# Designed miniproteins, single chains, continued (5): the designs that were tried, part 65

Each design is a single chain, and the fold is of that chain. pLDDT is the mean over its residues in the fold that is shown.

## One batch from the design tools (miniprotein)

Design m18237
Fold by ESMFold2-Fast:
Structure m18237 (fold): chain A 63 residues (1-63)
Amino acid sequence: SFEENREKALKLMEENPERRELSREIGEKLRRVGDGVQAMLDALKAGASREEAEELGRKIANE
């Protein structure tokens, strides 16, 4: 089942520090990309130009 496979994956990440570290790094990068996209959308709604919004999003995603 999906739940059984999820529990096995979580246990493997706990028992393998290298995999846990990689998962953390990926999660942090995805979080920053999401924050950048949200900031870009908010800037566009506030009347910023596409160029200004894209530059802001890039900065936040690459922090």
Scores: mean pLDDT 74

Design m18238
Fold by ESMFold2-Fast:
Structure m18238 (fold): chain A 83 residues (1-83)
Amino acid sequence: MKEEMRKALEELGKKYNIPKSDVKTLLYLAEKFGLLEKLTEAAKKGDLEEVIKLVEEVKKELEKKYNRETKGLEELIEEIKKK
């Protein structure tokens, strides 16, 4: 992962009080689903609406392909929406 991409999302996370561990998990899943570039670009631009949309897409793909609990991603979406 490029340092600049990680930094952009960590700065967005800091602004909205999102834990660094949740940001790392989101980046990993976005990379697996081919959404990392779009998510990082939206975060760099401060496009909160697009970031929320992409996180929701990652959650949907994770539930569909891996049949796994997405509570952490759900909490991340709620934290971003509040601020």
Scores: mean pLDDT 68

Design m18239
Fold by ESMFold2-Fast:
Structure m18239 (fold): chain A 68 residues (1-68)
Amino acid sequence: MVEVVSENEVVIEGKIEGIRVSGNVVLVKTEKNLYIIEAEGEVEVEVEGDKVTIKGKGKIKKIEVIPL
């Protein structure tokens, strides 16, 4: 599940299998989906159990969901 909390913040919930951060892009792999999150600036990622919070220093530009 992906939830847009604000213009700058998204939350991904599920069984997290991997996270990769590269500048303004975050890749989150879960059991069922690959999420690609792109922000206008750098991103901060917080992981708490099965929940990943992604905060952009600018707004979130793109959320792509790829079913696995």
Scores: mean pLDDT 82

Design m18240
Fold by ESMFold2-Fast:
Structure m18240 (fold): chain A 104 residues (1-104)
Amino acid sequence: MKWEEGVWYLVKDGKLYRLVKDGLAYTFEFVEELEVPLPDGLYRLLDDGSLAVFYKDGSYRIYKDGETEAEVYDANGNFLGTEPLPGGKTLVVDKEKKTVSFVD
């Protein structure tokens, strides 16, 4: 999957959407169906290679390259602990190719 740094993505019902600007309006454009069951939320690839995931309640997770666990934060930014990545996968980010993968 090719992700752009600093661009917002939406995951909903196993589908990936990208936030795009058309004139003065913003919309989510369909990108692909996900092979990994990622949780519904807003996703953003950060410049350090971390993937930030925001849930509808304002809580968020930080997925780091090479890690099997996500850091979990509440809506106020308080660290709550860690949780396994979806499907027990490891996040792999290739910054030069701008690809994000979830691997065994």
Scores: mean pLDDT 77

Design m18241
Fold by ESMFold2-Fast:
Structure m18241 (fold): chain A 57 residues (1-57)
Amino acid sequence: DEAIEYYAKALGISLAEARAHFENGGLPGTVEGAKKAIETIRRSAAIGREAARELAE
């Protein structure tokens, strides 16, 4: 499915893993829902990177 393929490609995970996220994680079965989930993950990752940089020795 297009939404699952888009999600897998954006996160660099397998199609099987992406499908499991949609089936078990309560994600909407739409490309728009996948895009919003990815944006949230990217935002969280960016915050993590900045925090790590601030704490770097």
Scores: mean pLDDT 70

Design m18242
Fold by ESMFold2-Fast:
Structure m18242 (fold): chain A 69 residues (1-69)
Amino acid sequence: MDEILRRVAERTGVPLSLVRDFARIEEAIRNAGSGQYDPEVAALQARLEANLTAEQLERIAEELRRLKA
């Protein structure tokens, strides 16, 4: 996973720490599985949206999914 996160950071120009936070949010949502909303995930997502543009968030999400596929 670390190599994927590093490549996403390089391609998007977003700091690796923020890319890792985004990946943790996505992983937490997938691991929930139950459809239960995680308030911690919501708080982290709001913080990322405050620090990153919608375009940057979209690019991180797309790049992560492409590299994981």
Scores: mean pLDDT 72

Design m18243
Fold by ESMFold2-Fast:
Structure m18243 (fold): chain A 78 residues (1-78)
Amino acid sequence: AMSDEEVEELAEKAKPYLSEEDLQALKVLRDEGASPSLLAGLLVEILRENNAPEELIEKLRADPELATRVLDRLLSTL
């Protein structure tokens, strides 16, 4: 299990690769009832398309629960 500090660090590392438009789109999908698994997968896809570091992408892809926690932290910044 990842600590809240590690989740915050990963969210901070992901931020430069996500626009406010990307985050707003994910927030809308979450508010419309998209599953956590779908949202985590979309986050990983957006990060990959925006050329985020491979280490970050692999870490989130390998742990969907972690990816969900990172997404929740990112969306809380809107």
Scores: mean pLDDT 83

Design m18244
Fold by ESMFold2-Fast:
Structure m18244 (fold): chain A 70 residues (1-70)
Amino acid sequence: SDAEEAIKRAQEIREEIIEKVDKGELTAEDLRAAAERLRELAAASTDPEVKAILESAVEVLEEEAKKLEE
């Protein structure tokens, strides 16, 4: 399913970010790159629930990137 693949990929992106946080290696650039990947997944998705979940995740990553740059 397209929806299942999009959610799985989003979860993989989330786990990559968590790993970088745990190692103390997370940068604002990493968060912006993750947000861009999620935006692309949202744009490609036709399921409105999947789009909403991915768009919400993009907003969270963008806010966290902004906090790291302050």
Scores: mean pLDDT 80

Design m18245
Fold by ESMFold2-Fast:
Structure m18245 (fold): chain A 68 residues (1-68)
Amino acid sequence: SMAEIRELAKEIAKLPKDEMIERLTERLRSLSPAERRQLLQTVADVLSEQGVPNDEISLLLQEAVDRA
């Protein structure tokens, strides 16, 4: 469900960068396009709220997508 994807995204966003990329990559391989968008959006939102620069967020998320 989308609610489960949002909770998953919040937990992933708490991980160190390398672990976050690996976990995102694993999950993206198993999710529908809509769930992928929700996962990536929620992770981006959480990292932005934590003060991570937008360029760093973009690079991190793109690496996870490229590995999926």
Scores: mean pLDDT 85

Design m18246
Fold by ESMFold2-Fast:
Structure m18246 (fold): chain A 69 residues (1-69)
Amino acid sequence: EQKEKVKKAIELYKERLDLIANESSKEAVEKIHKLDKEFEELIKSLKDEELIEELRKEVGKLLDEYLKS
């Protein structure tokens, strides 16, 4: 349920970062936009503050690793 939504959101965010890092095709750009939309919708559907905080922490770690590479 809520916990599964957090895991799915983290997976979508990782896939998005991988596409940004490794792909520049029109198809990749379209997929990135779709992943962004799905991620935003998942966040809006979360009602548990603790799980939202966990998601923000994990996303922040992924973004930090991406920016340092």
Scores: mean pLDDT 76

Design m18247
Fold by ESMFold2-Fast:
Structure m18247 (fold): chain A 61 residues (1-61)
Amino acid sequence: EIPEEVEREFLRVVLEGLENDLSLEELRARLQALIDKVPAEYRAEAEAIANRALAQIEATR
């Protein structure tokens, strides 16, 4: 439903965050910046993806 290019960008930010051991707060800020770039039509889906990624990362720490 969300465009592949947007999903790929989210993956890139998550991988960069894990590679640099960024805090959840910093990761959230970077993901929020991506959400702000997403067309309004996809923002709810983008927010859901970001929240799931953050929850999963927190669970593994």
Scores: mean pLDDT 75

Design m18248
Fold by ESMFold2-Fast:
Structure m18248 (fold): chain A 91 residues (1-91)
Amino acid sequence: DDDVEKGQELIDEHIRNQVDTAKQNKDVSTLQLIRDFLQFQVDLLQQALATAKARGAPQSFIDRLERLLARTQEQLDYTQQALDEVQQELS
């Protein structure tokens, strides 16, 4: 379970680095791809969280899903802001 959190931290760092590189290169296509991927992950995590709550999953499991959802949403927001800024510069 610690391995899952470490894996998620590495994924979060990798995504942030990809967003930063794409933003620097004004690569709208890459930013859109990352945004769409993160949106898909948010949607999946929201469904998983709703199911876990409805089925009375342990609070520790619900807390882990809520943290993962919050982190994924933060990465999505970061990517969307980068995309919006690049699109503004190109308009």
Scores: mean pLDDT 84

Design m18249
Fold by ESMFold2-Fast:
Structure m18249 (fold): chain A 85 residues (1-85)
Amino acid sequence: SLADALIEASITIALGRIRAAVLLLQGEPRERAEEVEVEAARRAVEILRAAGAPAELIAGLEERVRARDTVGAANLLAAAERAAL
């Protein structure tokens, strides 16, 4: 369901943030940690696209991912999750 896809996408973004934080603690450069978060956000978009999420949500997330705005992507997804759940 779309609700299940929203939950999976949110978990994917959260795990990306945790992984990025661990990489920073291990002395990896900020650029590497940022790329991990951007990749997680891209995967979240693919999960939602495969589930048939609204085109407006997909477009909004893709715009934020392209801008490397992972905080904005997470916030948009959290708003969509609250509305659907």
Scores: mean pLDDT 87

Design m18250
Fold by ESMFold2-Fast:
Parts: sequence; C-alpha cells; structure tokens
Structure m18250 (fold): chain A 98 residues (1-98)
Amino acid sequence: SALAEAAAALRAAADRLEEVAEEIRDSNPEAAKLLREAARQLRAAADALEAGDRAAARAALDKALDLVQKALPLLPEEKAEEVRAAVEAAALAANRAL
C-alpha cells in the first residue's frame, strides 16, 4: 500500500506540473519546459518504484526536485506555491516507500 500510495502521489504531482506548464506555456516557456521535464522524472520515479528499482526511483526523484527548484523562481507566486505543495507531498510519500 505505501508503494502504491507513493506511485499515485508521484503521478498526481506530475499531472499538476503538466497542468501548470500548460497554463504558463505562452507567458513563460522556459518554466513550462522545466516543469514538463520534472513531470517526466516524477513518472519515471513512480515506474521505478513499482518495478522495485529504488536506486532509479531516487535518481529520478532527485532530478525532478532539481528541475522544480530551477522553475520556481520563474513562476508567479500562486503557481509556485501550487507546484511546491504537490512536489512536497509526492516526495514525502516516495521517501516513506523508499
């Protein structure tokens, strides 16, 4: 259950990052690109967790967190808070499963 909850949380965060990326695509294409890359890494982390590859899951999560950190200063405050909340929730769930 903890692993399934972590995978679901990572995918939910990826969906949220993709939603924010689409909303800001025209106003901030660089941040949108970083968020889409982070979403791909969050999905890769979920897939790796389900496959039992904890090392790959950790590496993908770390890449996602780095990309999010680069995107945050480029975002409007409201969107930055939304992205932070989603990613923090997913990271917490993933760390409990790792």
Scores: mean pLDDT 89

Design m18251
Fold by ESMFold2-Fast:
Structure m18251 (fold): chain A 75 residues (1-75)
Amino acid sequence: GKGNVEKGKELYDKYGVAMHGKNGEGDGGGSLITPNLTNAKDWSEEELKEWLRKNMPVKLSDEEIEDIVAYLKTL
């Protein structure tokens, strides 16, 4: 993809890991809001981007969202 995987990992580690776990595993089914992201590559890119826009605890630019998507596609 066009995103930066290293920057995406940095952003995910800083903001995403508290919600999804270190490897994108999710919360194990207690919440419908916290999906298991180990299968993120099976989601459409648009579904991942919209999910991140709505659920990340900080406001991210479109470029930062692209970077996180690129990282998640490597899991």
Scores: mean pLDDT 63

Design m18252
Fold by ESMFold2-Fast:
Structure m18252 (fold): chain A 72 residues (1-72)
Amino acid sequence: TADDRRARAMDAAYARATRTGSTFMDHDAFARRHGASPNTMTNALATLDNEGKLGAKESASKPGTTELTLLK
């Protein structure tokens, strides 16, 4: 389901940030690598941000790259 795809995307993004701390992620490439659409990854990152677990912002210096910041 869409919720299952979003949950897997959330796990992948959070695991990446946890391993590296705060890092840059190529949003579209990372989504495809984990079997998710770019839109599914956007929704996953928004959910993690709303839960206060992971901040996600598009990089001003690298369009298409998302800056991840661990919050918890």
Scores: mean pLDDT 74

Design m18253
Fold by ESMFold2-Fast:
Structure m18253 (fold): chain A 65 residues (1-65)
Amino acid sequence: MSKEEREKLLKEYLELAHKKLAAGDLIGAVDYLKEAAKYLEDEELSKQAVAGYEARRAALRAAAA
């Protein structure tokens, strides 16, 4: 994947996450932030961000149950 393709996908998922936040869909927003994090250039930061968002999603699901 090219750098331009990665940056485009990162921006698209961040925009989708912002739309979910505006709609009050916190779980959907976190899911899109997790997808965006997969396209970070730094693999270590990507892995840490994905794990962080998965933990936040689990906490939101537990609070909603």
Scores: mean pLDDT 80

Design m18254
Fold by ESMFold2-Fast:
Structure m18254 (fold): chain A 80 residues (1-80)
Amino acid sequence: MVNLAEAMRGSRLDYYYELGKLWYLVGYTAQQIITGLDRLLKEGKITKEEAIAILQGYLSVETDPAQIALLQAYLKQLEA
């Protein structure tokens, strides 16, 4: 698994980016995404990089400044 990390990481991050766009399309709010990702990260179900990919995907299609501000604040916390 670790020896395939580079190739698998690229494919996984692309998947999670598209998942972020899908979560926007199906009507998930920024707060719901933050809450969901925080829970998944605490449970070890998702990596920080996968969470960042989801956030970037959602941000690519979100136009509401308030939703963008919430997601950008959370993204900065994950990148710290």
Scores: mean pLDDT 79

Design m18255
Fold by ESMFold2-Fast:
Structure m18255 (fold): chain A 86 residues (1-86)
Amino acid sequence: SAAAQEQARAAFREYVAKLEELKASGDASLGPQYRHLTDRVRELAGATEGLVAALRELAEAREGPAVAEAVEARARAELAEAQAQA
């Protein structure tokens, strides 16, 4: 539990920092990795740990601020839903 929370905190920080970097640059190619990540986030709805892992994977991918923004919005919605159900 504590380890999962620490991982979530660290992953979210890294994700947010990388996403802001991508948004600021406006410089990333859209690729199948983001589509796969988007599908994964959707599948992991209701699973906070899995959602955090997917968000971290997004930060590592570095593929496109527009796609990253869409994935962020979707992930946020699914995270909020998961938290509301918890």
Scores: mean pLDDT 52

Design m18256
Fold by ESMFold2-Fast:
Structure m18256 (fold): chain A 107 residues (1-107)
Amino acid sequence: SELEEKLIELLKKAREAIDNGDVETAKRYIDEAIELIRKNAKILTPFTLASYEELKKMAEKYLKLAGYDASNELIVRIGALILLASYSGFPRVAVEADELLRYVQSR
């Protein structure tokens, strides 16, 4: 879908920003992807109904259980995107966001 292509493009731009050392720009692209899913989600879930702060807290809990650094704001944003995409019908976005999370964790 056009929406899915735009979401994947935002993830690619986030990765380019990370590669350039621009973490703040990477965070903004992930925030744009989260907001784009929230505005276009047809299925109401705890994740699509959550405020950004509530979604962030859910992601922090998930990331801690999975052994990731939940004190890292970029990692938390990517985790939030994975949860939102996974439960809102965007499996390709969830997979690419998970790959980005692993990339950030490995650096």
Scores: mean pLDDT 86

Design m18257
Fold by ESMFold2-Fast:
Structure m18257 (fold): chain A 70 residues (1-70)
Amino acid sequence: MAEEIKKLAEEAGFKAEVEKVGDKYRVTLTSDGVTIELEFDSVEEFKKAIESIKKMIEQGKADGAALRAA
């Protein structure tokens, strides 16, 4: 399970460090000097969180391109 979390984070452009804490996963995400600590019940919850973050980043990039085109 930790490998899947790392893979999802790396695909999103993050470096991930994963620890199991009882029935939870503690994930430390690092990107461009920013570090974020998160806790999840499961890989599924983490996947949802990372997808939301990716969509926000993609929207930011698209907005920048649209502003340049306008």
Scores: mean pLDDT 68

Design m18258
Fold by ESMFold2-Fast:
Structure m18258 (fold): chain A 90 residues (1-90)
Amino acid sequence: EKKKQELKEKFEKAKRVAEEGIAQSTDPRLQRALREAVKAAEEAIKNIDDPEKAEGYWTKMKAALRAAVLLAESAGQTDLAEKFREAIEM
C-alpha cells in the first residue's frame, strides 16, 4: 500500500534525524529526549500495519522531538533544533 510506504519513509527519516542529533550532542537531557524519539519511531515502524498504534507512537515521537527542540535551543544548537522542527512537521 502506497500510504504505508509513505508513512514508513516518514518514520525512518524522523528516526535518522534523532540519531544524528544523538551523535552531534553531548547534552544528557537532549540525548535522552532523542533516544525516546528513536524508540517511538521504531515502534511506529514496527506497527505500520496498525494505523492507530502507528499514529500513537508517531505522536510520542513528535512529543520527544518537541522536547529536543527546546533543549537544543537552550544549548545554542539552532540548526539542530530546526532539523527537529522539520521532522515534527512531516
Scores: mean pLDDT 82

Design m18259
Fold by ESMFold2-Fast:
Structure m18259 (fold): chain A 73 residues (1-73)
Amino acid sequence: MKEAEEYIEKSREYVKKALEKVEQGDVKGASESLSEAYLYLKKAKEAGAPEEEIKEMQKEINEAAYKLLDALL
């Protein structure tokens, strides 16, 4: 599952970027990075990533989304 592994890694990278951008006050950049994280998670699912990895990534993305929403409100 080389493709699934790469997609999980990219999804994690974008979650990190989103969190960094939230801390910097770059709401647009954070939103764009979060969107990319969701895209790569979807690609990982399509490539057959393990259920446990998908659940972990979904939690990481949700946490980043909550921080972004807090910054917008």
Scores: mean pLDDT 82

Design m18260
Fold by ESMFold2-Fast:
Structure m18260 (fold): chain A 90 residues (1-90)
Amino acid sequence: AQAALDALLARLEELVASAEKIPEEELDPELRELVRLVRERDWAGLAELARRLLEEVERALEELRKAGEPTELSESGRELLAQLRALAAA
């Protein structure tokens, strides 16, 4: 279980590095907070937050994409959301 979480966190960390390419002005504040938790490796907080924010992040990403039409944000956002689902399910 721990090893699986470590693997997910490692992949999520790679996604966080990709997310840093997205302009801060296009990132949802809640998504930015989640990214910070990943960087700090707060595993307990990350798992809890991932579940709580999963639906909100999905909605926020849809609104951001619709408002700004950012191809880069939508791709990185979807990848991050997918990893959040995996983390929340673990």
Scores: mean pLDDT 59

Design m18261
Fold by ESMFold2-Fast:
Structure m18261 (fold): chain A 67 residues (1-67)
Amino acid sequence: SPATEAAARAGRALAEGNFDEAQKGAIEMVKNATPEQAANMTRYAAGGASLGDPEKAEELARKGAEE
């Protein structure tokens, strides 16, 4: 979904230190997700990003969209 792909992109960008791309992805995610989905994807993406692992941040953001 557009929300899931935006969340994955934002999570990866955040882990890479690309804050401009992370912000754009977060905005797109919020526009295309329910509040509950957006909150869940944000928590998972932030968790992955905090590990400094772009691949894991992307994976966790997508997992958040499924839960």
Scores: mean pLDDT 78

Design m18262
Fold by ESMFold2-Fast:
Structure m18262 (fold): chain A 55 residues (1-55)
Amino acid sequence: SEKVEEARKLNDEGVKLAKEILQLRHAGKNISEAVRRLQEVSKRLKEVSDEIYKS
């Protein structure tokens, strides 16, 4: 249950960051920080998903 809730929260954060990156790209602004944050969220989401499937 806790892992499923963490995965949901991480997925929501990832969606928000992806939208922010698209908006920044559209505005010709630097995306490096948002991309780095998205990569960290994606890595953690994969780890949590792997734990859920192993359980």
Scores: mean pLDDT 83

Design m18263
Fold by ESMFold2-Fast:
Structure m18263 (fold): chain A 87 residues (1-87)
Amino acid sequence: PAVDLSDPLEAFEARVLRLYLNQQLEALSEEEREILKRSRELSRERARELAKEIKDKSPEEQQELHQKFNKELKEEHRRILEEAERE
């Protein structure tokens, strides 16, 4: 699907991907590298929490939890980006 460049999170992700594909990750600012680091740490922590929560759930409940998890994680990533841009 097309990337929505009007979404600051999708624009940031598109920039990181473009730099990665062009072997130009050095062009990331210190702030951009910090955002990427925090996003990765958050994703890892949230994935561990989800794994614990789904352990005793049915496949249908697991699917619903995964959808909720993905939505919440995307919003938290957006918050990290907004917080960094305010500095």
Scores: mean pLDDT 73

Design m18264
Fold by ESMFold2-Fast:
Structure m18264 (fold): chain A 82 residues (1-82)
Amino acid sequence: MKEELVERVERVFDEAIESVSDDPSVVVGLSSSKVSVINLVKRGKYKEAAEDLRSVADFLKSLGKDDVAEKAEKLAKEIEKE
C-alpha cells in the first residue's frame, strides 16, 4: 500500500539522519531527499523514487553506514516492483 511505503521511507530516512546527526550539512541533505522521495511515492512515481533511494543508499555506504544503506537498497527494490 502507498501509505505503508511512505511509512517505510520515513523510517529508513529517520534512521539514516540519526546515524549522521553529528554532521548538520549531511542531515540537511538527507532531510531534503526524504521529502523528495516521499513526494515521488505519493505521486506514484515509483521508478524515480527507487532510483533516488538507490542514490541515497550509495551515499550512505560511502559514509560507512552500511546497515542503513542496505535497508534503503531493499526498500528501493520493493518500490520499483510497484
Scores: mean pLDDT 83

Design m18265
Fold by ESMFold2-Fast:
Structure m18265 (fold): chain A 92 residues (1-92)
Amino acid sequence: RKEELVERAVEAAKRLGEALGEYMALKAEAEGDLELAKEMLEKQKQLLEEETEKLREYLSSLSVEELEELLRLLEEQLERAERETERLREEL
């Protein structure tokens, strides 16, 4: 159903944002800036919450086919972000 695809796309986008935020925080931590890492995580979380309503409105305007294609892209980007984060953890 389209409504389910919209919610899945919102969730995938939020997870991607969180994964990218974690990656940036770990990179800052690797450089020895723990306070910057904390600030980046907090900022990322706030931005994700504030943009969620706009994102949901936009996604609701897309067709089912467009949502399925977007979900594929978001899932691919999420997997890549998670792999890069894992590599950073191994290097720390």
Scores: mean pLDDT 73

Design m18266
Fold by ESMFold2-Fast:
Structure m18266 (fold): chain A 94 residues (1-94)
Amino acid sequence: SSEKEKLIEEIEGLFVGMVIAIEEQDLARLRELAERLKALLAEHFDEETYRRLAGQIDEAVAIAEADPADPAARARAVELLSETGLEAVRELEK
C-alpha cells in the first residue's frame, strides 16, 4: 500500500540520516535520529522485533559514540545500521 511504502521510505531516510551523522561525527543528530527511528519502530513492530531492532540501533550508536573519530568504529556502526535497516524493511514487506 502507499502508506506502507511511505513508512519504508521514512525508515530508510532515518537510517541514511544516521549514517550521515556518523560520517559527520554529529553525535547529537545521531542520538536524535536514533530516538525518532526507535519511536517509529515501536508503533509498527511487535515488542520482540522492536526490542531486537532497537538493541542493534543502540549498539551502533554506542560504537560510534565510543570513538567518533575512529574510521574503523564508524565503519562497524554503519555496517550494523545497514544490516538493521535491511531487517526492518524485510519485516515490513511480510
Scores: mean pLDDT 88

Design m18267
Fold by ESMFold2-Fast:
Structure m18267 (fold): chain A 99 residues (1-99)
Amino acid sequence: MEQVKELKERVDKVIKEARELGSEEALTLANQAKKQVDIAEGAAKSYERAQKLADETGSEEIRKNAELAKKVYENALKKAQQTIDEAESLIERKRKELE
């Protein structure tokens, strides 16, 4: 969850900077990342609920379901991180072109 919060803050910053610099490419990637972060947040909540249930019940089957939910969350988080990194790189490049 802390990672999701960090990514949301990074997305908001990139959207602002992309608009200020007129970088349509970076803005497109930032909006894409925003959607990916929203998906990761949903996956994180699902994983937290599944993990809590697994911890409370001690059920092997529920624990396996929680592990699958964790993988879905981690994959969504990684994809969002990659898209944000690309958007930030475009912002940096655009700034250097304007100097």
Scores: mean pLDDT 84

Design m18268
Fold by ESMFold2-Fast:
Structure m18268 (fold): chain A 92 residues (1-92)
Amino acid sequence: TESEISYDESVENLAKTLTLTLSSPVVRLILGPTLVDFLINFKKKAPEKFEQLLKNEEVAEGIRALLESIPQKDRDKFLKSLTEEERELLGL
């Protein structure tokens, strides 16, 4: 594996927005369930772009922080939506 870093600009812009949004503990607490629903729906519509999003370490870190901030029911819902590969990318 040498030099196959293909950056999708839409995924990069989404990663920047999510990283900024997820950096706030208050936003994670208030919008956490909404963000979980957004991520699940995004995966359904664009699974390849979702996988690219999870490969971004800042996004993965933000999602881990989100999962620690939300109610268990929303955490379980998100985790059940993930494949084993996606869980590994998140460090879960």
Scores: mean pLDDT 76

Design m18269
Fold by ESMFold2-Fast:
Parts: structure tokens; sequence; C-alpha cells
Structure m18269 (fold): chain A 55 residues (1-55)
């Protein structure tokens, strides 16, 4: 469980970096969409585990 949360958080940091470096919100969204499904799933799983831990 813990490892899954950490992986999700690291992927979230990558997404944050993409949004900051993108010229427009649209460009940022397109770059995030290009991410592999595995990374998207890890982010979703990590977010859910964090919610469960704090609630």
Amino acid sequence: MQEKIERGLEKLKEVSEITRESPTPVDAALKVREMPEEKKQAIADGSRELQREYE
C-alpha cells in the first residue's frame, strides 16, 4: 500500500512540472494525455490510497 502511494505522488510531481513548463493550459493537458496508462493509473491509485489514509 505505502509503495503505491509513493509512486502516485512521484507521478503527480511529473504532471505538476509539465503544467508549469507548458506555454498554455491546453498544451499542458495534451502533454498529460500523452502519459502512459500505467502512469495515469498509478496517480489515480495513489490519490485514492491517500484519501483512504487521511479519512
Scores: mean pLDDT 66

Design m18270
Fold by ESMFold2-Fast:
Structure m18270 (fold): chain A 75 residues (1-75)
Amino acid sequence: SPIEKLLAALDPETRQRLSRLLTSPNADVEELKALVEEILQRYPEHRDAIIELLKRFAEQGNEAAKEVLEYLESL
């Protein structure tokens, strides 16, 4: 899975931060956006996996994931 490869490539701290923001109903949009931009700068090959991950959590009601997804799709 592209998502499994992405998560395996991330350091434990970055994975924990991402998991916390994606599982929090009140996650800060700008914090998630900054983290996603940091990940994409380090691992541009995982862009499609990040988009897929954000879609999954947006579908589960995470508004921060939805807003960050809309931002990335506008680029």
Scores: mean pLDDT 85

Design m18271
Fold by ESMFold2-Fast:
Structure m18271 (fold): chain A 80 residues (1-80)
Amino acid sequence: MSPKEKAIELVEKAIEALKNNAPDEEIKELIYKAILEIQLLNGTDEEDAKEEAKKQTERIMKLPKEEQINLLEGWLEKLK
C-alpha cells in the first residue's frame, strides 16, 4: 500500500468510527495514525511527525463530533 493510500484508508476509517459512535479511544488512535501518515507523506521526519500527530489529535478530540467529521472529510478531499 502506498503512503497516500494508507493515509486515505486511515482517514476513511476515522470518519466511519465517528459516524458509528465508536469508543473515543478507537477514534483517537485512528486520527493519530492518519495525521502521522499525512505528516510522513509530506516529508516530515518520523520523530517530528509523531509529536505533531499527538498534538493535532489532542486538539481535534476537543472539537464537537460534527466538526471532527467535517475536518476529516476535508483532508480526504485533499488526499484524493
Scores: mean pLDDT 84

Design m18272
Fold by ESMFold2-Fast:
Structure m18272 (fold): chain A 70 residues (1-70)
Amino acid sequence: AAPAPLELPPVLVTQFEESLKVGGRKEFTVNLTADGGEAARAGAENAKLRLEAFGEKFGVKLTINISELP
């Protein structure tokens, strides 16, 4: 089965909506934290793919960083 859908953080959704409404910069940076070992890392990588697909759909360039916690 395909990976489960991931909800976007409310602040990120708001920033996307503002970018679409104003017609301003279509580029921003997202930092994801993977806390909880390999499962959390896999979740963060899935989130990255979902966010990149969302950005492509709305014409927004995303730079996504993943930070792993021990």
Scores: mean pLDDT 63

